# Designed miniproteins, single chains: the designs that were tried, part 2

Each design is a single chain, and the fold is of that chain. pLDDT is the mean over its residues in the fold that is shown.

## One batch from the design tools (miniprotein)

Design m35
Fold by ESMFold2-Fast:
Structure m35 (fold): chain A 100 residues (1-100)
Amino acid sequence: SEEAALLQQSTAKKIAELKKKGYKEEIIEEIEEAVALQLRIHALLERAGLVDDAIEAASREELLARIRERDPALAEELEALLRGLEEKLEKIKKLLEEEK
């Protein structure tokens, strides 16, 4: 999708800037993995026809509840991907703080 391509392009530019500034490879790898998870979530929602549901939902919990009513397996997959993304973002935050 265009949104996924723009996210990937923007992230590639920021990753290049971080590498140029001498950020540790571990931090760069975690950022790349977080972007890959974001792209997987977007692709899943797009393929399932749930992009509008995601935009209209007031919270992650509301979105997951709506999906679970129609497709419990898809809701579990999306929840697992979202949890994985949160874990990666927290690790990146911790690594960046340790870089000081």
Scores: mean pLDDT 78

Design m36
Fold by ESMFold2-Fast:
Structure m36 (fold): chain A 83 residues (1-83)
Amino acid sequence: GELEKLLEEGKKLYEEAIKLTKELMDKAETLDELLEAIGRQLRVIGLYLDLERAVKEGNIEEAKKILEEMKKLVKELKELLSK
């Protein structure tokens, strides 16, 4: 169903975002940069948990909204890792 496809997309975005946040942590040269990277990783985890909850509740509208936020976060992480 649609919710199952949204959850599958979200899982792929979650895995990509976790990889990108790990790369950002590895690139961190200061404590502030490291803490910022950790904060972004926690946000990724929170968004994925919210997506799982929306899917469990059958809330397609909320699931789509969370997925768009996850896509935005992945884009932001890629921009931060670019030279």
Scores: mean pLDDT 88

Design m37
Fold by ESMFold2-Fast:
Structure m37 (fold): chain A 90 residues (1-90)
Amino acid sequence: MSPKELEVARSVGEDTGLRYARQAALDDFQGTRVIRETKTITMVDGTELTLEVETVVEADGDTLTVRVRVYKDGKLVAEIVLTLTREQLL
């Protein structure tokens, strides 16, 4: 992957993790939620980047731990771990 594609993969992972953390906070969710999805991003040069994203949200009281793994062609290209409170997300 190019450095630009790696930056995009990390950004996609961070944005995805925050989105699902906010949804869990809004849902008043407790426990573990696992979401697997495929995202296709069109780069500025018209090249398509297809990423497989696995998001694990662990909600325990007011604390949410989010682990996002971003894959391209079965290879891990980015991993993001966030620890957030419900107050930070609402």
Scores: mean pLDDT 84

Design m38
Fold by ESMFold2-Fast:
Structure m38 (fold): chain A 81 residues (1-81)
Amino acid sequence: MLIEKVFEVYKKYLPTSTDEDIEKNLKKLKEEGKLEEVEKEIKEQVKELEENREKILASLPDEEDRKKAEEFLKELKEIVS
């Protein structure tokens, strides 16, 4: 599922998310029938992030944050494409 792959990328680059929280959120979205709607929103958001990639990276003052954001954006693009 697209959303599951996106959560794996978030887990890798934003390690504040736990496996338990990810599973709980996925279960809730499935029960509410919102997976298709959320997947459309994710695709749109990733497209906007890619279109604004250079601006996002330029706004980050720290080189470590820029590297992390670059890798994060690349993995999101690969999942959505």
Scores: mean pLDDT 72

Design m39
Fold by ESMFold2-Fast:
Structure m39 (fold): chain A 67 residues (1-67)
Amino acid sequence: MEAIEALGLSPELKEMTAKMLERARATGLPEVVEEVLRMAAESKDKPKVHYTIVGLRMVGVLVDHEL
């Protein structure tokens, strides 16, 4: 999707982000947001923190527009 491409992520991160957004649409945001925030809190590496923040922002954009 356009928003995912705009993030400039690696292929692996793009795939994970796409699945996370699809899950948010199917199951709703509470579980996805909680999981993403937990990953950020447990991350010790800057790349993981960056991925989690980017993923959460993508979820937020989808929610603001329609989910």
Scores: mean pLDDT 60

Design m40
Fold by ESMFold2-Fast:
Structure m40 (fold): chain A 69 residues (1-69)
Amino acid sequence: MEEAGKEAEEKAREIALEAKGNLVEMQRAIREYVEELAKKFGLSEAQRQALYLKALEAAARTIIEQNKA
């Protein structure tokens, strides 16, 4: 979980920066990446959902920081 969480947060930040404000595309890309991580690490449904929420939080914080600058 910790390793998958770090990978998801880092990738989510990159996706947020590359999405150019397209929230639908950003959410889709994050979901796809989290599904791949869940398969790679053998995560349960609950762990996958927790990972997705953590990734969305990281992406949201990245967008907020960009808009405040």
Scores: mean pLDDT 78

Design m41
Fold by ESMFold2-Fast:
Structure m41 (fold): chain A 56 residues (1-56)
Amino acid sequence: MERTASEFLQSLGLPVPTEPTVVEVTLPDGRTHRFYVDTAKDSLTGLEGWEQGEKF
């Protein structure tokens, strides 16, 4: 499914960044992933998922 970065972050209850940055997101199923947020394009790119041992 295609979603804007704003829609994705808001669906998780997270604030939308005002400048391009990397965010670490814990999904409702307990998985943690890093995303690059491009605020000019309102897009996000998955960089890699953190495995269970690296969540904290």
Scores: mean pLDDT 66

Design m42
Fold by ESMFold2-Fast:
Structure m42 (fold): chain A 96 residues (1-96)
Amino acid sequence: MKKSVAEIDVELDKALKKFLEILSQPTVDEEALRKAWEELFKKVEELIDMAPDSPAKELARAALNLARKYLETDPVQALRWIEAAVTYALTAIYEK
């Protein structure tokens, strides 16, 4: 009944593609961009929630918080922190 890591990974890939498509448009739809960010944050939080408590899980949460801070000032930097959060969350899940 819980989502698998593979299922969340597929959902994250889809959310990332949608986000990048919005950013590549000549005129950025601010509402669509906001919704894409909300989807990304939700999927990363779901992935982090699957992880056992570990230093890697703490790093994943810290990276996600940094992504939120950069959201309004540097969306590219925010996306890099999303990628870091996913990496740390997967590390926490697989390293036990």
Scores: mean pLDDT 77

Design m43
Fold by ESMFold2-Fast:
Structure m43 (fold): chain A 92 residues (1-92)
Amino acid sequence: MELLEEARELIRQENLEEAYETLLKAKEEYPEKAEELAELFEELGKKAEAQENYELASKAYRYAAKLYLEAGNRERAEELAKRADELEKKAS
C-alpha cells in the first residue's frame, strides 16, 4: 500500500500519531500532491482535536495550512493557521 493510502487507513483507524509520521514521509515522496496532503493533514487535525490531542491537532493544521498555501488555496491556509495558533494555546 502506498504512503497516501496508508495514511488514509491510519486516519480512518484513528491511529493518529502514526498517520502524522506517514504523512510527513508522503509529503517528501509526493511534493506534487500538496492539495491531497493538505486535505489529509486537515482530517488528521480534526480527529486529533476531537480526541483533545491539541498538540497533534495544531501540528497537523500547520502542515495543512502550509500545503494549502503551496496548492494556491490561501483562504483555507489562513483558516487552518489561525486554528493551529488557538490549539497551541490549549496544549500548554
Scores: mean pLDDT 86

Design m44
Fold by ESMFold2-Fast:
Structure m44 (fold): chain A 78 residues (1-78)
Amino acid sequence: ASDAELEAQARGIVAQIKEFVDAGKAEEAREALRRATEDAPEEARRLVEEGFRAAVAGDDEKAVRLFTEAIRIALEAE
């Protein structure tokens, strides 16, 4: 996958988080991400947690950057 493809996937994740936050389901979204990444490398899990916090704070570009890096690390680890 190209960097643009990883960024597009990250933007999709951020948009979904924002939908859950707007619905008052921020903790549900956080728990879903935690379970989805439980088998991922620690660095990727850390970036997902940071990306979630950025998305909740409305820093969409920071969230996209953090999720893009998390996806990259997870793919490299296989």
Scores: mean pLDDT 83

Design m45
Fold by ESMFold2-Fast:
Structure m45 (fold): chain A 69 residues (1-69)
Amino acid sequence: MSEEELKKYIAEALGIAGITPPEKVAEKVAEELGISKETASALLRSAADILAGVPIEETPSGEFLLKLI
């Protein structure tokens, strides 16, 4: 996965989160993007920080996400 692909997944995950009940967000993101529920949770946890301009490596799930790039 490239950094560009990761940013696309974050944008898609946030779009899904905006229309999905909070308790189902991670499962719906995993299903729609074809990724693991663990990866979906990591994307959502770091999404706000990454969109705020925080480098991926400095986010709560950054080390996990960097291994996907």
Scores: mean pLDDT 70

Design m46
Fold by ESMFold2-Fast:
Formats: sequence, structure tokens, C-alpha cells
Structure m46 (fold): chain A 118 residues (1-118)
Amino acid sequence: MEARERLLEVVDELIKIAEEIKKKSTDPSVQALADAFIDEARRLKERLERGEKPTDNEILSLAGLAYALARHADPETQRKILEALRKLREVLREMGVSPETLEKIDRLIAEAEAALAA
């Protein structure tokens, strides 16, 4: 599969997970965080569909919002986010994203895994 197509699939998967968190939450702050994530993810998707390359800042913003959402999700949904973030990291590596950006994503994944295990 083309790396851009795989990235689009992972972004769509993350949007669906964020919509699930929003639907399950009664907390307006969590709903607002989910909306912020969905807006960022949709903007990235539109740029990818235009053949534009994502910026490191867009990638880090999206990963950071996904991490923030994960901490408000139930354990099953947290596992789905972690799997999606791992897929994101692998696709970004294949696309030639900087080692510095990949390391920041790896740190977010490790922190989310530690929080889920606690």
C-alpha cells in the first residue's frame, strides 16, 4: 500500500476513535478535546488528499492530542489509540519524517503505555 494511503487510513481510524470517545463522554472538556483532535485530523487529511506532505508540527500536534484523549478513555479505547499511534509512527518512518519527530512520538506512546499499565 502507498504510504500516503496508509497514513490516510490511520488518520481516519483515529478520527473514528475520537468520535467514539466524544460519544461516550459526558464531560464537556473531553468533548471539546475530541473536537479539537477531529478538526486537526481533518485538516491533515485534506492536505494529504491534495498531495501535500505533512509538517512535523502537524504530526506532533495530532499525536499530542491523541495522547491527551487516550488518558480520558476507557482501557479498551486507550488500546485502540495506542495501536493507531504505533501504525502512525511506522507510516511516518516510511515517509521519511525526521528522527527527532519520531522520537517524540515514541515518547508519547511509551507514556501512554505506562499509564495504561498503571
Scores: mean pLDDT 83

Design m47
Fold by ESMFold2-Fast:
Structure m47 (fold): chain A 86 residues (1-86)
Amino acid sequence: SMAANERVRELAERLVAEEGEEAKERVREYYAEQGKEISDEQLDALVETAAAIRAIGLEIDAELLRRGADPSLFSEDTLAAIRAAE
């Protein structure tokens, strides 16, 4: 639905704004541990892509919960992220 697409976009933008710098540090550390280099442009693109994927997954899980899915079927990390997005 259009409303779901709007929620996904808004959530992805919020995830980048709130968590993007921490995500960049984690990706930078991961690449450093592998002996690889990553540019700031590539780092931004990866973080934005990861945020978009996470936002889609969280919207799907939130919709399942709204439809009466048992919360015990989800990870605590997923439930915490959905609660934070409310």
Scores: mean pLDDT 81

Design m48
Fold by ESMFold2-Fast:
Structure m48 (fold): chain A 75 residues (1-75)
Amino acid sequence: SDEDWVETLKKLLEEVEKVKELVEKTEDEEFKKAVKEALEGTLKMLEQVPDTEETTPLKEELKKKLEELLELIEE
């Protein structure tokens, strides 16, 4: 249902913000590699989420934050 996807996307947005804080504080390259793999998996999962008036804005926001975090890890 659309409500289930909206809830999932909102939860993922919160989780991405927490992971970003951890990535900014860590010098652990193995942790950063694991995060990169998880982010790539999440981006692939987003392609399977239905596009609706409620999910599309959340998908775009989440995709942007995931891409920003990937760029941070690759620096």
Scores: mean pLDDT 81

Design m49
Fold by ESMFold2-Fast:
Parts: sequence; C-alpha cells; structure tokens
Structure m49 (fold): chain A 70 residues (1-70)
Amino acid sequence: MPRYAVFARFESAEKAEEAAKAAEKVPGVLGAAATEDGTVVVVAEGEEGLKRAIETLEKHGGEVVSVNPL
C-alpha cells in the first residue's frame, strides 16, 4: 500500500499534541508526532488512511501544509 507523510500546522504546541494523539487512533494511521513549534507529522497508509488523517488534523484546527508520498 502507498504511504504518505502529512504535515499540519497548529496555533499551539498543546493543540498539535492533542491532534497527534487523536490521529494515532485513526484506522490507516501508522504514527503521529507533534513538535514544540506546533507542527504535526502523520504517517498514513493508503488513500483512505490519508483522507482520515487529513480530516482528523483539520477537525482539530490544523492547516495541512504538505502531503509527501513515502
């Protein structure tokens, strides 16, 4: 299955951490990490995993800035 790294920006590190924890629970997400600057990186598997990852990040107030195929 194709894999994707999704990068999203949040208004605070706390919101980024909450979004990363929510994304980790999503089917098709292989991992998620938040940084101190308010960025979240999610690794998603397949088109459905990618779609769910983006929806989860946006639901938590994230601005998706890049999607990179792995």
Scores: mean pLDDT 83

Design m50
Fold by ESMFold2-Fast:
Structure m50 (fold): chain A 80 residues (1-80)
Amino acid sequence: MELSPEEEKAVEDTVEDETAVLEKELGVAVPEEIRERLRERLAELLKAVLAGELSPAEYQERAAAIVEEVRAALREAKAA
């Protein structure tokens, strides 16, 4: 199951917004590897919603959890 161009853009826009917030909050650049992983995970969640496997509310909760995992990883990297 492939995302449409509009759905891919929505994922990209979300990644840009979330990483910009994290970069401003933590004062560090988000590495491309972490940005790519976030994009992949959000795209998979959106595919699950489109397949009827997740509700939109479940998507929001899981997407927020993924962002928190990225935040924690960046804090750990900054502290090291």
Scores: mean pLDDT 80

Design m51
Fold by ESMFold2-Fast:
Structure m51 (fold): chain A 89 residues (1-89)
Amino acid sequence: EELRKKQEEIVKYRKEAEEALSNGDTEKANEYIKKMREILGITDEEFRARAERTLAWVEEQLKERGVSPEAMARQLARVRADLEADIAA
């Protein structure tokens, strides 16, 4: 039961994170990513691999929304730094 519940929550948060990223809401996406990590107890390498894929998609969405390269780089760097801090903690 607990395993099934965790699996359902992970699927839900993954969808929420992807939706937030498509809207350029990196703060909201980062919140869902943190929740997924807490539930899964995932390894640092698994988390990093997923984060890299997510960040690449965020970059594309921000470009389509006309965000400046400088602002985009700053937002992506902040999200990456937050993710690295979570891994280190």
Scores: mean pLDDT 69

Design m52
Fold by ESMFold2-Fast:
Formats: structure tokens, C-alpha cells, sequence
Structure m52 (fold): chain A 65 residues (1-65)
């Protein structure tokens, strides 16, 4: 299943998944990350930094693996 939203929305979703494996893709910077919820949350922060936007304004796609 794919979820598309802000980095803040994705971060809240990932916190509920714990150890589930996910892939995160920034829709604005091209940054991608894969791992558990913590690793994916860090990938969102890096994607926001690369896009020059706050996490709440970054658009991301989260795919459950």
C-alpha cells in the first residue's frame, strides 16, 4: 500500500508501524530511503533538508514492504 502526504503525516504513520519495513520517496527532491520506521523517519528529514523545506511542507510517498 502507498500513502502520499506531507512529511509530518508520513512521520506520524511511520511511528505506528515500529519495525515494519517501508520505502520512503520524496516527491520534490528525489531522495529515497528504505528501512524500519526510525530509518524512514530519518529519510524524511533528509529529504526535507535536500528540498530546502520544513518537514510539514515536504511531499512524500510511503510504500509498505
Amino acid sequence: EKVVGTGAEAGAFLAELGDAKVKVKSLESGYEGEGNGVEAGEAIIRGAEEAGKPVEELRVEVTLL
Scores: mean pLDDT 70

Design m53
Fold by ESMFold2-Fast:
Parts: structure tokens; sequence; C-alpha cells
Structure m53 (fold): chain A 72 residues (1-72)
């Protein structure tokens, strides 16, 4: 659920190369109930951050996909 997704986003923000501001913006969307937009933002974040930080791509992908599943 929402709480699980937020915890996963907290873990995501600890990964080098992940912009904390982007994560906080997505958390705000979740808190406001804009779930569909939050999911889209998470997918965009995943694609852009994994492309720029291939060393962390698998970890980032796993956390983002778990967060998206928690929001559904």
Amino acid sequence: GKEEAIKLLEELSKIPGVDKRSVESIKKLIEEGNIELAILALEILKKEVTRRNPEYAEEITELVEKAIKALK
C-alpha cells in the first residue's frame, strides 16, 4: 500500500545518483492521491536514473517496480 511505497522510495533516495528532490515530488503525488501520475513519474525516474547510473540499475529497477506494485 501507500506506506510500503513510501518506505521503498526512502530506500531509493539512498542510492547514489538518485535525486532526492525527484523522490520527494513522487512522495507528494502519492500523499495527494495522484497514484496514476506517481506511477508514471516512477517509471520515468527508473528509465532516466538507470541510464545515467548503470552500476545501480538493477537495484533501482527492483525498488521502483516494488513501489509501483505497492501502489496498485
Scores: mean pLDDT 84

Design m54
Fold by ESMFold2-Fast:
Structure m54 (fold): chain A 70 residues (1-70)
Amino acid sequence: SIAEAAERQLDLYVKSGVITKEQARRAKERIRELEKEGRLSVEDITKALVESGIPKDLAEKIAEVAVQEA
């Protein structure tokens, strides 16, 4: 699923030290809310990631890859 693909990417970025465990936790919570609403578009995921403290460029990349991998 798109949510699972996004969560896998967040975990990889935590492991590489690019984002914090807390940023990933907040992002995952927001993505799960979007999934319940049926709103897993690139734009919606990007906004959720940015609101979680993830830089916009990285958020856009994560969202695009997650939608493409689903």
Scores: mean pLDDT 85

Design m55
Fold by ESMFold2-Fast:
Structure m55 (fold): chain A 97 residues (1-97)
Amino acid sequence: MSPELARATNEAVLLLIQKNLKEAADLLREAVTLMEAEGKEETALKVVELIIKALKAEDPAERQALLDEALAIARASGASEETIALLEKAAEMIAAA
């Protein structure tokens, strides 16, 4: 994992834990690990950065739009069905919080 991806992933996970979304944090860690294994490290970074923005968003509509964009980027990159399923579940938990 690149230092940039590791740093962004750690920030996202910390924000999720602070919001009592530990399961979403675990799902995100697994999705990032799979994307890295799939050679999609740059895409993983973009997805994680959008999730961080969503977690910092005060407006629920803005949060949902950022989560939808993260999923769209992952799908467009050709991420595996397993990776997409993990990201979808994490996004649903974040949106419901």
Scores: mean pLDDT 87

Design m56
Fold by ESMFold2-Fast:
Structure m56 (fold): chain A 82 residues (1-82)
Amino acid sequence: MSKEEYRKAAEEQLAAAEELVKRAEELIKAGAPKREVMRTLVSAQFLAMAASVEADWAGDEELRERAEEVIERVRELQKKVD
């Protein structure tokens, strides 16, 4: 893939990860089962990690940092799940 293709893939994966993080926050507020919240967070983490790797391959430091921020946000939400 070209660097531009890696950047686009990273942006798409990051957007999907951010949507799943938002969904997990909504599930927590709604009192959804821990298993459902955790499954959503695991999916978000996977996409954010993939985005971080592809952003690195694209040479996009800002996009990589954004992906790492999403990974950290997932970790914070995992700590809130009871």
Scores: mean pLDDT 86

Design m57
Fold by ESMFold2-Fast:
Structure m57 (fold): chain A 69 residues (1-69)
Amino acid sequence: SSAERERLIAEIRERLLAAGLSEEEADTVVKLVLAGRGDQAGALLRARGVSDEEIAALEPLFRRLIALT
């Protein structure tokens, strides 16, 4: 649903901001995931110093977000 998608995007963005990304960078990550560019999203997260543990925790949320599109 639209509401579930919005909630997931908000949760993902909140976690990315907590990990040290800017709002613009967090929005870019969400857009890359939705465009099927998970490799580019992962590269951006690693370049910004997001931990492997946090990236692994984000993967199920990214998968769920794609399933709602």
Scores: mean pLDDT 84

Design m58
Fold by ESMFold2-Fast:
Structure m58 (fold): chain A 71 residues (1-71)
Amino acid sequence: ASLREQAISYALAAAFEAKTKEAQDLALEAARHLEQNKPEEAVRLLEKALEVEPDNKGLKKALEAARQVVE
């Protein structure tokens, strides 16, 4: 699978596991931006989601994957 496909998968998984509606919505929006080839925006949204849920491992993994897509 491509780095983009992996990042989308991780963002969707993080959204499903999110404890707050805010983090869920941000992770879903990040996945949508990754599907639209806008990984820089996805990184911004995932960083914001991590501010809401700093201990969410899924969001950390999604952010790392999204950053790899930008590079």
Scores: mean pLDDT 85

Design m59
Fold by ESMFold2-Fast:
Structure m59 (fold): chain A 75 residues (1-75)
Amino acid sequence: VEDLIKGLELAKELVERGNYAGAVKLLEEVRKGAIDRGISGEVIEALERAIEAAKAGDGETAIEHIERAIKSLKE
């Protein structure tokens, strides 16, 4: 799952830079990878909330949910 964590860290950086479109694309790729690997629904829900926040231009909320997903992936 290290590659998923790295993807999330990059998505967070994209949000911080105001690149919401890039963040959404990367978060959707991470979400697909998490589903394909059978990662917990808690992580999937956090990713879905991060995607919705990023689509709305809500960077603070997007970062919060990205960090929640990272924490859940680290156990």
Scores: mean pLDDT 84

Design m60
Fold by ESMFold2-Fast:
Structure m60 (fold): chain A 105 residues (1-105)
Amino acid sequence: SMELERAREEALRYAEEAIRLYEAAGPGDVERWVEASRYFARAYRLVEKYKLYDVAREIHERLVERKLITVYEAILAALAKIKRRNGEELSEVEELLLEMMERLK
């Protein structure tokens, strides 16, 4: 459908912006990594809504190929799990990252 096609394009556009921000980030540039993660979360919200798991796989493969943030995504997910165990409230981005990382296993 045209709605599904637009969702694919939008998700990939958000992922492309996240990759651009990750590539521009230097070591310790936590603010830029957080901003990139927000774009990534927006992409994965579309993936979840429209069940675009092929797009999620493409995004993940691009990150792995470019050696960018697979490790950082895992670290953020681990930190979010620690926050949840401590009874701390997760942000929407942290909840989306945990959910999407779990689905990509």
Scores: mean pLDDT 71

Design m61
Fold by ESMFold2-Fast:
Structure m61 (fold): chain A 85 residues (1-85)
Amino acid sequence: MESELKRKEEEARKRTEEMFKEFARKVLEKAGIPEEEVTPMQAFMAAMLDLPLEEVKGLDMNEVGKLEEEHVIRRARERERLEAL
């Protein structure tokens, strides 16, 4: 059962990553910010929280990643749940 549970986790993570990647790319393009200056995570969090990038830069990468991943997952879950109905 471990292999199947791990497979489900990897699939869920990949779906979240693809969705996040697309969203982060749009945020960066809209802001006109090159990825070299900030990570997609930082740009995404800044847009989601309506904060300046310098505020997000002050956060630890683990904290930023955790918050945005939870946001993306929760939103995706809500949309998927509504669509499944």
Scores: mean pLDDT 63

Design m62
Fold by ESMFold2-Fast:
Structure m62 (fold): chain A 70 residues (1-70)
Amino acid sequence: SMEDAQERLEAQLQKAIERYRDTDPSVAQELEELQKKLKTADYEQRQQLIDEAVELLSRAEAERRAAAAG
């Protein structure tokens, strides 16, 4: 359901925030801001914020992989 998807995303965001706090505090701060916005967002804003969160997480993961490879 949509509620299950939202709970999963919130859990992923929280885990990512905790993971990046020590390595990339700027990324952690951006994720925290998105997490706060998601909690207060309406239906239309949630769809846009979810897309933004997914994009940010994807970019952060790609950057982390690149750093690990170097």
Scores: mean pLDDT 76

Design m63
Fold by ESMFold2-Fast:
Structure m63 (fold): chain A 97 residues (1-97)
Amino acid sequence: MSMEREERERREIEEVVKEILANQYNDAEIEELAKRLGVSPYTLLRRIVEYIKEQVKKQLKEEGYPEEEIEKLAEEFVRGLLLSIGVPQAVIDRILA
């Protein structure tokens, strides 16, 4: 049951990520999605960031990047992505800190 729950959560986050990438999200959309999932908007954004960051890290590791470079590149990619979809800089700094 624990593994099925984690797999379900990953699938839900994947769908949310696809939706965010297809549209420019604002605070109201994030709040609505967070309410549907029973979490705070910051918790939802952190889960989205963690999901994207892990996918990027996996790809960079498979491409042979050193661990020190992987962490930096994954953070830079996520920061750029969040800015491109309209997340405020202050929110990005708080999530990535």
Scores: mean pLDDT 72

Design m64
Fold by ESMFold2-Fast:
Structure m64 (fold): chain A 61 residues (1-61)
Amino acid sequence: MVDAASAALGRWLAENGGDPRKLETAKRLVDYLRSLGFSDDAIRAALLRAGTPRGVVDEAL
């Protein structure tokens, strides 16, 4: 299932590259998704679906 946050995350990675499992990439994705008005819960769910480890998601938020 692809929600709006997951779709935006996928588009950002297609345009910018990077590994969403890495903390620095996850932080950039959090900033981008927050700028689009997504909630922290939606961002957490999108990052977890992209394969970001839970500990990395918690540090990036």
Scores: mean pLDDT 83

Design m65
Fold by ESMFold2-Fast:
Structure m65 (fold): chain A 70 residues (1-70)
Amino acid sequence: MDELDKQIEEWKKNMSPEQQQVWQQVEQQLQRAQQAVDDRSSPEELLQIHNQLGQAQQQLAELYKQQQAS
């Protein structure tokens, strides 16, 4: 966990403004998903949140790949 947090911080420091904007959107989606789980949402709502998390993870993966490729 500590090593991952450090990698994320270093990654954030090297982000363009556009990449930082996408990261903020991902963080907001993750917070929303956690809130829905904590609120014990219905199975249907949890499936929607799962799909949103999948999109958020995809956006993070694309940002990470862009930094490695550049």
Scores: mean pLDDT 70

Design m66
Fold by ESMFold2-Fast:
Structure m66 (fold): chain A 101 residues (1-101)
Amino acid sequence: MQEEIRKDIEEALANLPASKAAAKAQIDAAVAAGEAEELKARAEEILASLEPLYKEQKKKIEEYLEKKKVEEEIKELVFKYIEELVKAQKEIAKYALELAA
């Protein structure tokens, strides 16, 4: 059960570069379709909200994992995954802003 969760997170982390590439390809298609202004507005919104949302959610997740007595190794892996997701979102949003500029 906890080993399955660990494997799922590790697999998701390994697949993250491919998911980022797919997201960037969708951004390329949106810009080509003339949706650059909408894409830029959305990317700016994401960048403005991401840090406050991450801080709030991180505290809630820490409290939840502590209450459930989740193993420290799995807690560390969960937070590493969340940090990599936040980094990926920032990278994708910046890519969209650069293309829409």
Scores: mean pLDDT 78

Design m67
Fold by ESMFold2-Fast:
Structure m67 (fold): chain A 111 residues (1-111)
Amino acid sequence: SDVDQIVNQIRQLVLQYATDPSANGDQIVSQLVGLWTQLFDQMSERQLIQRGRQLGYQLAQEFNRDIALLDRAVALFGRVAARLIAQRPQWRAVVDRWFTALWMAMLLEYN
């Protein structure tokens, strides 16, 4: 589905940012903001939160317990969340719940 393709693109961009220190962070943040905006247009809050959990589990598995990669991903999520909230302040609660769900899923997988 289009949603699955967008989520896969988000995963790939997060992995690129976390693993490649030469990656253009500003460009990646801008691309991620666009992709998340598309998800908000296509999905309910419940579905967004569920996809956030799935993405968090997948990223945790791909990071293989590397704390440096986790720290970079968290910093990236913070930058994306700030830009989404700046564009639509009404999205603050949904954005916070999305990133909390993603973060908690990652932490649960790290044990």
Scores: mean pLDDT 81

Design m68
Fold by ESMFold2-Fast:
Structure m68 (fold): chain A 76 residues (1-76)
Amino acid sequence: SEVELVDRWTELALAGITDPEVQGKLRRVHGLVRRLLTDPEAVTEDEMNELARLMGEIDAAMAAAGIPVPRVDFPE
């Protein structure tokens, strides 16, 4: 399932990241993506904007630290 893929991706990303701030952002992204997959009508525009911002911040932090993170393709 897509939820299981997101759970697995988050576990792999967290295992490679030692920065507690980045870990906190990943946990928040995980929660938001899980809600989007299970109840998309309950996700607000503010939460979608937060998701986009956090993803950008995580990507920047990972690039700076040289940490690879698994990528998952989602159907549009």
Scores: mean pLDDT 72

Design m69
Fold by ESMFold2-Fast:
Structure m69 (fold): chain A 84 residues (1-84)
Amino acid sequence: MKPEEAEKLRTEASVLYARGEYDKAIELYQKALEIYEKTLGKDHPLVAETLLDLARVYRAKGEEEKANELIKKAQEILDKVLPP
């Protein structure tokens, strides 16, 4: 599966988030995350960005703890890909 498919899913999820369709947005962001992890590896910047997208939706739903977990995971990835 190509990274372009994940990018399309992220775009569709962003539209759903803007419409307040949070559960459907989460589903599409999770699918995009799986594609990026399988195609680019778990420590890729696009994986971190998708985790931040998911965190935003969970926060909008009032799931603050889940959002914080996703933010921490994204930060760990970014710390690995920043210049050594």
Scores: mean pLDDT 84

